Designed miniproteins, single chains, continued (4). Designs and how they scored, part 46

Each design is a single chain, and the fold is of that chain. pLDDT is the mean over its residues in the fold that is shown.

## One batch from the design tools (miniprotein)

Design m13583
Fold by ESMFold2-Fast:
Structure m13583 (fold): chain A 95 residues (1-95)
Amino acid sequence: MSSRVKEVIEEAVKKVEEILKQNLPPDELAEKIVEEIKRLAEKYNLSLEELKKLISAVARKAEEILKKTLSPEELNRAMVLLYEKLSELYKEYEE
């Protein structure tokens, strides 16, 4: 991984942790995370490959944090919604 992508991922992870501290509903949480990824992708002019790495790292970090506070059922629901929104974002940048 390039040092640039690593720095962007570290910035994104820190921001996602702050978003998760707000105890938002799953819909609003997923939307704010996607908005942050989009903001960073535009700010740093990320390639599709770099965006894919950022999405993967953010989704993994969100799951790690949420699994500590949510029930398995709530976690599955939140993660399905997040992955759906992230897949839509990735598709917009792919085509």
Scores: mean pLDDT 80

Design m13584
Fold by ESMFold2-Fast:
Structure m13584 (fold): chain A 89 residues (1-89)
Amino acid sequence: SEVVRRYEEVGRAAGEAAVEAARKTNDPAVPVAAGAEAGERKARELGLSAEDGRAIGEAAGRAALTEDDPAAAVPTGVALGRARGREAA
């Protein structure tokens, strides 16, 4: 499904931004904000709900904080995007 693929792209972008932010700071608000902003931006680029993109991004940001390796936020973001895309399809 094209919709599922686009939501996976939102999750990937959000996860990547969250990982970069988590590696630069010990402030837990920064990876969550970075993930949210990247998810919202990518959702808008792909013609999806900005609100959905932000929610996926916030969750990816939290994953960057709770996993032993912040890089796990990328596959977590993709999985969250896939789940939302399946609901929207």
Scores: mean pLDDT 86

Design m13585
Fold by ESMFold2-Fast:
Structure m13585 (fold): chain A 90 residues (1-90)
Amino acid sequence: MAEEEREKLRNELRLQAMAQAGQLLYLYLKAKQDPSVQPELEQFQQQLQQDYDDFKQSSSPEEVQMLDEAQQLAQQKFKEALAELEKALE
C-alpha cells in the first residue's frame, strides 16, 4: 500500500473509532439515567466486538495495529470526556 493510502486508512480508522466511542458514551450515559436502555448498550458493545473480530480476521497485521492505536486514542479521549460530563450531570 502506498504511504498516502496508509495515511488515509489510518485517518478513516481514527474517525470510525471516535464515532463508535461517542455512541458508546452516549448509550452508557443514557443507561445510567434509564435502565431500559441497558439492552441497547449491551447490543452495541457486542456489535463493536464482532466488528473488531471481523476486521482482525480480514486485515493485515499493520491494519490491525492501526485500528488498535485508533481505538486506544478514542478510548483515552472519551474517558476524559466522560469524567467531565459526569461531573456536569451531577
Scores: mean pLDDT 80

Design m13586
Fold by ESMFold2-Fast:
Structure m13586 (fold): chain A 55 residues (1-55)
Amino acid sequence: SEAREAALAGAEEAGGVGGGGFATAMQSGKDAERGILSPEEAREAGYRGGAAAGG
């Protein structure tokens, strides 16, 4: 979905795609698909997850 794509894009911006960054982005995307997060919030959560995994 668009929310998953946004979450992955956030993780990519942080350089943490793969491993924990990818997993965090996927979960955030699922939460956004269920209406728990907006796509923008999913992107931000993905970025934070990617930063934690890559930094």
Scores: mean pLDDT 67

Design m13587
Fold by ESMFold2-Fast:
Structure m13587 (fold): chain A 67 residues (1-67)
Amino acid sequence: HMSREELDKEIEEALIAMAAGLLRSMGYPEEVVDEAYKIALEKLKNGEKVTVEDVFRIAEELIERRK
């Protein structure tokens, strides 16, 4: 048995993992992909809603910070 909230969280985790895999396939540096994945998971653990677009935005911000 899984509550609706638990199911929604599992779906969000799966989408985050998929987004990370897609970023890697698109040629993003592995360190950026790993960091974006960690940040997205921490946001989800803190009760924030995280979408595939949010993961992409985090990765883009990380690239900008790399100069």
Scores: mean pLDDT 78

Design m13588
Fold by ESMFold2-Fast:
Structure m13588 (fold): chain A 98 residues (1-98)
Amino acid sequence: KGVDLLKEALEAFSKGDYKKYNDLVVEAAKNGYLKIPTEVATRMVSLGILSIGYEIDGDLDKSKEYYEQYKKLAYDEVVRALEEQAKKQGIKVTPPKL
């Protein structure tokens, strides 16, 4: 199940559906499929909240700046988690490019 969830998250990312990507990444972390250290997860959440906060305020430039930082950090962690889950299930996966 972890592979399906993480693969769906990366597919959403590659299609520009960042809302679905974010929801799936949060759900994967919550369910233990995404092994992120608490400090890294906290940083990701902080970057995401800052991005959303600036978007609500209408500051799209700052929203984009923080969201790009969030995406890069989240993408790298999701790729690592997908590879770990794929190894456990004996399957091969190819993450989409940034």
Scores: mean pLDDT 77

Design m13589
Fold by ESMFold2-Fast:
Structure m13589 (fold): chain A 90 residues (1-90)
Amino acid sequence: TVTLRLTLITDPSKISESELTELAQQVGDILSSQPGTVSVDVSVKGNTVTFTLTFASPEALSRGLRAAFNSEAGQKLLDVMSSIQSEQVP
């Protein structure tokens, strides 16, 4: 298995916390539906979204991320971001 933590910091002038929470949940739902997904945890705090993603393999993680962030919800989330950080978790 592979675990990745993605931290997305958004521009609060572009999106409200309520809208961000809905959008983050939509992206999380897409990730959870992908083949090889073990777990998806979504946390929203103010203008920060954290996804903690566990997938069966690095290939499954790569495909899942591509599917989620090429979606309408994923593209909208990317449009409102000011920064993104990724961390591989042991």
Scores: mean pLDDT 86

Design m13590
Fold by ESMFold2-Fast:
Structure m13590 (fold): chain A 83 residues (1-83)
Amino acid sequence: SSQLQQIRQLLQQAGRHISNQDYDGAVRHLTQALRLAEQTYGRTHPLVIELLDDLSRVLRRAGLLDRSDRYQQLADDGRRQLS
């Protein structure tokens, strides 16, 4: 679908930012991908959980630990709802 293609493009851009240690750019693109994935597939979809884990990891690398922990909690909550 066009939504999935847009998500994939945002993830590719986020990956480039991570490679350049531009964590602000990576967070921006991952957040856009997360919002689009939530709207397309719902909040408990495996792709949404993966994006929450990715955001948590990038935020941790950026030293934004409180925000990282919040996204990790959301990912853990999503995994519990899928079980």
Scores: mean pLDDT 88

Design m13591
Fold by ESMFold2-Fast:
Structure m13591 (fold): chain A 72 residues (1-72)
Amino acid sequence: SVYNNLGLAYLKMKKYVEAAKAFLEALELDPSDINAALAAAIALSEAEKVLGPDNPEVVDLRARLKAISKGI
């Protein structure tokens, strides 16, 4: 999807928050997209390494991923 391609581009740029947001958009459009789910988790993990787990954007993205994962 366009969002998966956008997420990959952000990962290459080391823009991990933007990458996680893009992959989450792809996953919200297709909750069964395992590749988007894995990519979102990876991008979020990298964002946590850069910004810390208590960063407000990281906390929000983690909550979004958790909510979608429970819907699958």
Scores: mean pLDDT 82

Design m13592
Fold by ESMFold2-Fast:
Structure m13592 (fold): chain A 61 residues (1-61)
Amino acid sequence: VEEIAREIAAILAGIGAGLDGALAGDPEAGLAAAEAAGAASGKEEVKKKAVENAEAIIRSL
């Protein structure tokens, strides 16, 4: 249960970083921050989801 909450927090942090980067005109920095946030979870699957969600948000803007 605690692990799932931590994973969700990491993914949301990645999404926020992607959005901030896109709004600042630097989507590459946003994607890098999202990858770092996901990687901090220690799980490859969480890192992948964080990056994919950040890319989807940047693409939708």
Scores: mean pLDDT 73

Design m13593
Fold by ESMFold2-Fast:
Structure m13593 (fold): chain A 63 residues (1-63)
Amino acid sequence: MKLTVEQGKELLKKYLGPVFGDSVEDMGLTGEELKRLIDEGKYPVMKKLSKEEKEAIARAVEE
């Protein structure tokens, strides 16, 4: 099941907010770049996320 953009934004804030602050704009990353970094294992706390959750986060950054 596909997650909404709002759910992706909440996941992004939950896992990256303590590192990058409260805004996706502060990270300066595109959705594709963020998904690539997660898949490469640059964000260990996000490795446990499902494919659908990673896709939702990528879409949230693009929006």
Scores: mean pLDDT 62

Design m13594
Fold by ESMFold2-Fast:
Structure m13594 (fold): chain A 55 residues (1-55)
Amino acid sequence: VKVTIAGKTYELKPGESVKLTEYWELVLNEDGSVKAINKETGVEIDVPESFIEEL
């Protein structure tokens, strides 16, 4: 799964996390949804489907 955020493309695999910034990680869920998790606060934000490309 590819996710484009702020002009940068990130490739995610099920069960993997990708470092987005110093404090944020992207996680691919089993249902194909992507969350951004803040490492400092533990806040989770759903990434809109419009940013997710299936490749």
Scores: mean pLDDT 71

Design m13595
Fold by ESMFold2-Fast:
Structure m13595 (fold): chain A 79 residues (1-79)
Amino acid sequence: DEVEEMAERLFAELAEARPEWVADERSRRRIFEVLREFSRWYLEMLKNKGSREDFEKKAVETLERIEAIAAETRRERAA
């Protein structure tokens, strides 16, 4: 499954770059789901010859979603 393989790779890279974002189990599950969604979109983009601008916009939106999930989970743990 190309989508699953890409999501796992992206998750591993994110965990190395931002371990604090993936420290919580709930955060990890939600972030992995977001990365799986992005991976599916990205593979379709490659097949459909999508624009670089579309890729950059989606990548930024995906990172913002991940950061928001991590911040929300940290807030819940701090309460």
Scores: mean pLDDT 79

Design m13596
Fold by ESMFold2-Fast:
Structure m13596 (fold): chain A 71 residues (1-71)
Amino acid sequence: ALEEMLRIVDEWAERKGLAPEDREHLRRQVERLYELAQAGVDPAWLQRQLDLIVEVGGFDEETRARLEELL
């Protein structure tokens, strides 16, 4: 699941021409989000964190939905 989420981030970063540092930042945020989800943190809080990652990365609705399904 995490590997698939990171692949989605990498695909998005490549398509949008994100700088390597921005790609790495998004990867780290997604990794942290996944770790917290695995630890059983409140779903509402996880959704808010995903919203922030989506905002920072500029993800479209399809990319957001793919990440949300893997969480």
Scores: mean pLDDT 81

Design m13597
Fold by ESMFold2-Fast:
Structure m13597 (fold): chain A 61 residues (1-61)
Amino acid sequence: MKVEIKTIKDGDEYIVILRAPTKEALDEAVKKLEEEGYEIVNRVTFEKDGVWYTGLLLKKK
């Protein structure tokens, strides 16, 4: 399932915004980032009008 991603880099940190039709699709995308060596410093997830969003603050290990 296709997930929309917006990424902003600030020093050694990344702000990532994910948009997906299901929470499961968001969780899979976050898992892939963790597998790539990113540490999830902060995560906020919410649903609006049947669409799931998550904001992540990431740091590379």
Scores: mean pLDDT 78

Design m13598
Fold by ESMFold2-Fast:
Structure m13598 (fold): chain A 77 residues (1-77)
Amino acid sequence: SDQQAQQLYQQGNQLYQQGKYEQSAQLFSQAYSLATDPILQAGALENLSKSLQQLGKTEEAQQYQQQSDQLQQQVLG
């Protein structure tokens, strides 16, 4: 559910702030998978991208950032 996705998203943010990028990426990925709200999906993909960038996974990070940007453009205009 979106409520569960939001909780995972918040936990991912806490781990990201602690520098636990591998764990935060996993939680953001799970948040994206459970989310049905496209704004929440976009936010999860954006933060997944940022976590992957910190891990040096630049190409993978770029792919998720592009997906996030597309969702934001479609929903937010």
Scores: mean pLDDT 87

Design m13599
Fold by ESMFold2-Fast:
Structure m13599 (fold): chain A 72 residues (1-72)
Amino acid sequence: MVEEARRFAEGAVEAVREQARLYSPQQTRDIADGVVAALERRAKEHPSTADAFREGAERVRQVADEEIARKE
């Protein structure tokens, strides 16, 4: 359901933010790319909740960009 999809996406965003603080800029980018790919895959598998997963993917990209910029 939409609420479960949103909660999953929020958890993914939080995990990327936490991992970004522990890893290099390149590792952060690799982790974020993997998480984005997983969220996009779930969006394709669950069309009724695709917007929640895609919103999560965009937020993961944003968080990764912010954390990488902070390290550079």
Scores: mean pLDDT 80

Design m13600
Fold by ESMFold2-Fast:
Structure m13600 (fold): chain A 82 residues (1-82)
Amino acid sequence: MNVDFGELLQKLLERVRDATLEDVSWSSDETTISVRLTLRSPDGTRYVIEAEADYEKGKATARLRAYKDGRLVHEERLEKRE
């Protein structure tokens, strides 16, 4: 089981820590939360980070995708039980 969601988030933030937040969108229902962040670096590079978290039957699953200038550069899935 993957239990290091915080570590993955930290690594992504370290890569874009000098970037400006351009856009945030999120949605939620009873079991799912989805977030999309658009960031721009001082050099004009755009990063898009998409995260989705689902909770079902005592299991939390998170999916993470990172795009650089429209290209997928990182994709990860995490699973954590209660």
Scores: mean pLDDT 69

Design m13601
Fold by ESMFold2-Fast:
Structure m13601 (fold): chain A 81 residues (1-81)
Amino acid sequence: MTSEEEFLSKLSEEQRKRLEELEKRAEEVQKEVDELLAQGKLEEAEKLAYGFLREALEELIRIAEEVGDEESVELARKVLA
């Protein structure tokens, strides 16, 4: 299995729902980023994309801590730094 599949297999239904909500929000953010890029607002698009990436990583860190996946926590924290 991929590392993602291994991580997902450790999640409760509640934690899986939190990931599904995060994926739905990622789709919404991607649409907003695409609209900003179409308008030539590259700086605003980058700020929105990086802001969401930070929020997503922070949520993933919380879920990983709850399931005891220290390796995923360390990896995500390095990306945020």
Scores: mean pLDDT 75

Design m13602
Fold by ESMFold2-Fast:
Order: structure tokens, then C-alpha cells, then sequence
Structure m13602 (fold): chain A 99 residues (1-99)
């Protein structure tokens, strides 16, 4: 499992990857909950768009703040939450593989 793999890594890198994984998970929960609310409440398209935009901003901020706290610089060309999530996961995997 992913967790078992992380336990084989040096303690410092393991802590950094776990923190990133938690931040990514929280960002995904924010997006998922918002999508569920839109679908379940059958919100009008205009209101749904507003909630999705707010959720994307919150999710992006979560990833950006955690990456900054870890000293991992998010590339300036990444402009969306989806790109940031994909980069963060790829970065974590690459860092783990480089050990």
C-alpha cells in the first residue's frame, strides 16, 4: 500500500510526503463535497459555477500553502487546482523514486 511504502522512506522525506498527501486529500475533499452539493441540491447552473470557482480557489490555496511550507516551489506556469494537484502527486512520486 501507499502508506506501507512511505514507512520505508527516511523519516524526514516520509513526513514531507505525508503532509503533501494530506493537503492533496483535503483539496480533493473540498472539490468532491462541492460537486456532491451541486448534484444533490440540483443547483442552477449560475450558482453551481460560483460554488465550483470558490472550491477551486480554496483547493489551490491549500496545495500552494503546503508546498510553500515544505519549500517545494510550485511552477509559475501552473494556474489551475487540477494542474497543481497533478504536479504535487508527480513531484511526491518522483522524490520518493529518487531515493
Amino acid sequence: SELEFLRTLPPELRRELLRLEVAVGVAEIVLGVTRTIIKTQKLPEEEAKKLEEEAKKKAFKIIEEELAALGWELPADIKTTEEALEWARAQARARAAAL
Scores: mean pLDDT 78

Design m13603
Fold by ESMFold2-Fast:
Structure m13603 (fold): chain A 77 residues (1-77)
Amino acid sequence: MEELLKRFEESAKEAVEKGILTEEGAKNMLETYKKALENPDAPHTLEVTGKLDGKWIKGTTKTDPAKNEETSSVTEI
């Protein structure tokens, strides 16, 4: 659990340094991921905003671990 969180932190920081993700976006991703790890059986939503190939994109993943359900979408904003 904690090792996964640290790996996610490292990846988010690297994405910010490469200009793929904003610092605010990385912070929001990390906060959401931490909450998901604290309540693994609770439904949660992970939302990411970043720039890819000159376009702003928004990725959303909704997970309900208790029901083994996951839905994902990617939208240009």
Scores: mean pLDDT 64

Design m13604
Fold by ESMFold2-Fast:
Structure m13604 (fold): chain A 102 residues (1-102)
Amino acid sequence: SDKTIVLTQDLVAAVVLYAANLNTDPLKVFKALKPSVNTDLPDLTEDVINEAESLLKQLDKSLPLVERIKQIRTLIEQKFSTPLSPSAEAMLSQAEAIAKEQ
């Protein structure tokens, strides 16, 4: 559903933004947050959580974070054949700006 696509984009973008603020790996952040997401965020179904994890696992760990942010934009757009939600776009743009200053 369109709601599931938006929630998946927003979850991925939020994890990436958090990772940029900590100067760390997005998948590592996701794994650390996953128990809380399963209990505290009832709108995030297992499908959303599993799809976000699948997208984050496709990131090339050898690339600098700024390049991984560009990679995740492409992966999301290819996966859903739709532009990023305004919220996901805002979060990823902020993450890219933070990553460039590292």
Scores: mean pLDDT 81

Design m13605
Fold by ESMFold2-Fast:
Structure m13605 (fold): chain A 103 residues (1-103)
Amino acid sequence: DEERREGARAAAEGGVRAAEASLERAERHRDDPEEMRRWLYEAGAAAQIALDGAEEAGDPELRRRAEELLEKARELDPEATERGVREVRDGRPEAEALPPFPE
């Protein structure tokens, strides 16, 4: 259990960093909707990994950070963000299972 919790905490920390980086990239590409949606998809996936890891680790601070990042991504584009979230929850890459975002 302790080893599993430590692994989950490391995954949550990694997910938070990845979500933060992806959100920053999305915000820099606000003038490019296609690029912004790509980064928000990545942010959603990373934030969901962080949320799952934080819950398994029992770390309320990491969970709060993951939830805040997920909310921020949803404010920018809820559709792209939820596609990333679903990829993690379903254990399958939506980018491979579904066509690119329709325009």
Scores: mean pLDDT 80

Design m13606
Fold by ESMFold2-Fast:
Structure m13606 (fold): chain A 72 residues (1-72)
Amino acid sequence: MSYELAEKAKKIISELSAKTSGSTDEQYAKIAEELAKKDPRAKPYADIAKDPSMSVGGKRMAVYAAASIVAS
């Protein structure tokens, strides 16, 4: 919502991304799963990011949404 929330979410994603490996798709799924472990409200977005039929852009959006929930 606020610019500050978006920046905090980006920082969380960056830190988790540094700890993950694999393809872009695999990294988004792993990051979303870690976010869901931090906040159960993020679980629906983690499920979207783990869906193999979802586009890379869709997975990225789900990861940002999950990180925003964790950041709030």
Scores: mean pLDDT 79

Design m13607
Fold by ESMFold2-Fast:
Structure m13607 (fold): chain A 74 residues (1-74)
Amino acid sequence: MSPTDPVFQAEVEVSLLVMAGTIYRLAGDLKGAIEYYEKGYKLAKEAYEKTGDPRFRDMAEQLKKKLEELKKEL
């Protein structure tokens, strides 16, 4: 993977947003977790629409499920 590759950059950005969401979840901040997972979901969905890479589709679907679960806990 090239660090200048738009696909690689988007993958890293989604991963960082998911990591931030997970940190907030572990800290008990459900609202913070939802905010960062939602940002990751939107970015993954946009990356899939632009690139067609199924990894972004899979990331978006997993994040959508996580968001639905977290919103039920509120």
Scores: mean pLDDT 81

Design m13608
Fold by ESMFold2-Fast:
Structure m13608 (fold): chain A 106 residues (1-106)
Amino acid sequence: EEEALRALEEVIRTVEEAFKVFEETRDPEKYLEALSKAIPALRRLAALAPPEVAAALERLIEAIKNKDLHGAMLALLETFQTLAERSPSPRVREAARAFLESLRSK
């Protein structure tokens, strides 16, 4: 789905920007603030996703809203793993997988 892919691309872009904020500031609160900008795109992606994928996306949203740094990091990894394995869109699975591979180099 083109709309799901666009939402995922927006999430990836925002997460990458949040990582740059953390590299520059080393401030978890500024990282979480930057990451919170992904919430609208995460909600759009959840609305388009199967229930298992939507549940992972909602857990990530809640961790970000609760300012839980460890929970947000774990939920982020779980969300992208779930997208890569269980998304009905091959393009979404490919994009999620590529993002996970990029994280291993950081």
Scores: mean pLDDT 83

Design m13609
Fold by ESMFold2-Fast:
Structure m13609 (fold): chain A 80 residues (1-80)
Amino acid sequence: SEAEKKKLEEQLEKFKKDYEEAKSTLTEKGDLETLREALERALEEGQKFKEYLESKGFFDLAKEVEKLIEEIKEDLKSLE
């Protein structure tokens, strides 16, 4: 439904905002261990969200989540 799609789009925007805020704030503080933990949680949540979107047929939104998951993976790799 249109209402369901709107809620999922809002959920995706919140997920992006929370990710960028955590990355920015924790990097600025130099709290790299908390950043790693936050990114690992975001990766798990993003993967579940992608799978949910795919199960509901929202493939375009799932593709946007996939792009974000890859960005999170690169960020985690940079913290090694």
Scores: mean pLDDT 84

Design m13610
Fold by ESMFold2-Fast:
Structure m13610 (fold): chain A 71 residues (1-71)
Amino acid sequence: MSHTEKIKEITKKTEENGGDGKEMGKYSGMIFSIFPEEEANKIMEETKKMEDEGKTKESIEIHRKKYKEGK
């Protein structure tokens, strides 16, 4: 539930910034599946900060890199 709400909020910010919300939602979901809850939450906080600054492309890239690290 809390994870779903965090994913929804970040996806919405990505869409508002003109980015690919589907990619953001996909990688956000993967991060919660791969990383421990505390690490996943930290990654989501960093991404939220970037989205608040309008850095949508960078936020998606961070999620993509973290997914690759977790494999």
Scores: mean pLDDT 76

Design m13611
Fold by ESMFold2-Fast:
Structure m13611 (fold): chain A 100 residues (1-100)
Amino acid sequence: MPKPTKDLELVRRQAEELLRAARRAAESLRKLGDTTSAENILGLGEAVLESAERGDLESAAESMLGLLDAARWAAEQYPDDEDVRELLRTAEEAVRATTE
């Protein structure tokens, strides 16, 4: 049974990594001309960090799931984009680590 303080620290660390991956993926998507997906992914990454910083673990988890869904969609549309694939991997790891 993980302690609440350890869960919060883990979520915050995952949120910081996830936002970095989201920023890289958004930049790649902008270069591909998909500004809508870029803004959506960036906004979700920022929402995860904001929720984690407030200690709102439920909102952070919901935003992580939203970002995972957005990353999966982007990876299907842009299978050759390494930044999008890295975001997908980071989001899958973050969701697994924080929702168990």
Scores: mean pLDDT 81

Design m13612
Fold by ESMFold2-Fast:
Structure m13612 (fold): chain A 88 residues (1-88)
Amino acid sequence: MITPEQIAEDIKKVLLEAGLSEEQAEKVQKAALDTINSLGLTGHAAFGPAASAATKELLKLGVDLEKTGQSIVDKQVTVGGGLAQLLS
C-alpha cells in the first residue's frame, strides 16, 4: 500500500532530479505530507492534493514552476502505470 510518506518522498526525489536544492525539496515534501495527513488521504487519492501543496510551496519559495507541479502529478500517476494503461 502506498503511504503518505512514500508519496512525499517521491515528490522530493522528483524535485531533486529537476535540479532543486535539498532544502527546497524538503520544504515542499513537508508541505505535501502535511496536506495528505490533514485530509486523511492514502494511496492514489493523495497524489492530487500532494502535488497542489507542492506547487503552492514552490511558489512561496520563489520558484515559479507551475509546470513542475503538473510534472509531479503526471509522473506519480503515469510512472505508477495506472493512467498509462487506461490511455493506451
Scores: mean pLDDT 65

Design m13613
Fold by ESMFold2-Fast:
Structure m13613 (fold): chain A 89 residues (1-89)
Amino acid sequence: RRAELRAAIAALSPEVQKAALTILFAMSINPKPSLEEIANLVKKQLKTLSLDQAIDELARALGIPESELEGKTNLEKLKIVVDAILSGK
């Protein structure tokens, strides 16, 4: 699903695309950053959207059902999005 994932990310707003690329970049760093560090890097790329809004837009583009995000913290939601970006290849 690498081509489908790339197309889904390309259809996002520039701000959300930058958030997705920031996540991919962070996951390439050695040693691996914590989820909190990834969240802080994403927040620095956002100007108009909150972290929660950016996560929700990414989850929708990745085909993650809203039910998987309900009742979760921003860090738990971010982990689900990160895992989906990495495993959707």
Scores: mean pLDDT 74

Design m13614
Fold by ESMFold2-Fast:
Structure m13614 (fold): chain A 82 residues (1-82)
Amino acid sequence: MEKLKEYFQKELNLDEETAEKMAELTEGLDEETLKKLVELLKNNAPISEIEKLTKNGREIRKIYVEHEIEVGVEQLREVVLG
C-alpha cells in the first residue's frame, strides 16, 4: 500500500488522498501491469484498454479524471482570485 501510494504520487502527480484510493483499487497488480496502467492513464487511452488490465479500470479512470479536473479548477481559482 505505502509503496503503491508513493508510486502514484510520483508518476501521476496525485495528492496523498487520491494516490491512497488509487493504491487500494490497484492492490494485487504486478509491477508491469501498474506501469502499463499509468501509461494508459497519462495518454488518455480508451476505457476498454484500462479495463483489460484490471477489473477496477473504470473506477481508476474516474478517480484520475476527477483529480485532473480538481487540479484544473484549483489552478483556475488561483489565477482568478490572485
Scores: mean pLDDT 74

Design m13615
Fold by ESMFold2-Fast:
Structure m13615 (fold): chain A 74 residues (1-74)
Amino acid sequence: PVELATPEEIEKKLAEEKELLMKEEKLSEELAELLAKIAQGDASALPKAIELAREEGLEELAEELEELKKKLEE
């Protein structure tokens, strides 16, 4: 269940979603760079990635990034 996801599980889902969105050309290069930083442990990229994902209409990705941010801030 999504509500029981650990930060590690969310990061794995983000990596899978990034790969899928890149194959579908739905992901901007700027957002892809931000997701790469987050996958490498740079949580400071999360606020900008969330904002950009929402601007690009990627609401599911934005919600996953918000969940990850909340879990990392615990």
Scores: mean pLDDT 71

Design m13616
Fold by ESMFold2-Fast:
Structure m13616 (fold): chain A 58 residues (1-58)
Amino acid sequence: SVAQINQRAAQRVAELSRKTQEELARETDPQRRREIKRKTSDEVYDIDVQRTQEQLKS
């Protein structure tokens, strides 16, 4: 169902956010922190694209 697709995407984003926060807690270099944040934003976008695609096929 659409609800299950949305729930799985939300869970993936939550897992990604947790890992990003852990990585940022250990990283003191401002440039590397910005790179981590950008990578996370890109991965969140990919998750949303996949979620939307799965909804269109369901």
Scores: mean pLDDT 85

Design m13617
Fold by ESMFold2-Fast:
Structure m13617 (fold): chain A 91 residues (1-91)
Amino acid sequence: MEELKKLIKELKETKDEEEKKKIAEEIEKLALELLKKKDESALPVIEEAVKALLEAAKESKDEEVSEFLRKKALEIDIEIGILLIEKAVFK
């Protein structure tokens, strides 16, 4: 989980649009791997990652980068939703 927290911090601190895209891809990959493991202890940090991606998208001056970041956030959020629905239905 420290790696995901580090990436969230790097995303918040960077002003380079290309670096934002690279960090967002790494956040998505790591968040999806954690969701696949169904580790509920990771959910708060994954939710923080989604929020950070959406905030970075809103602050981005590049429309293409903004759309890319928003897409990554939505892909993670959909997987969170699926996990929570499965947990509620089968518990």
Scores: mean pLDDT 81

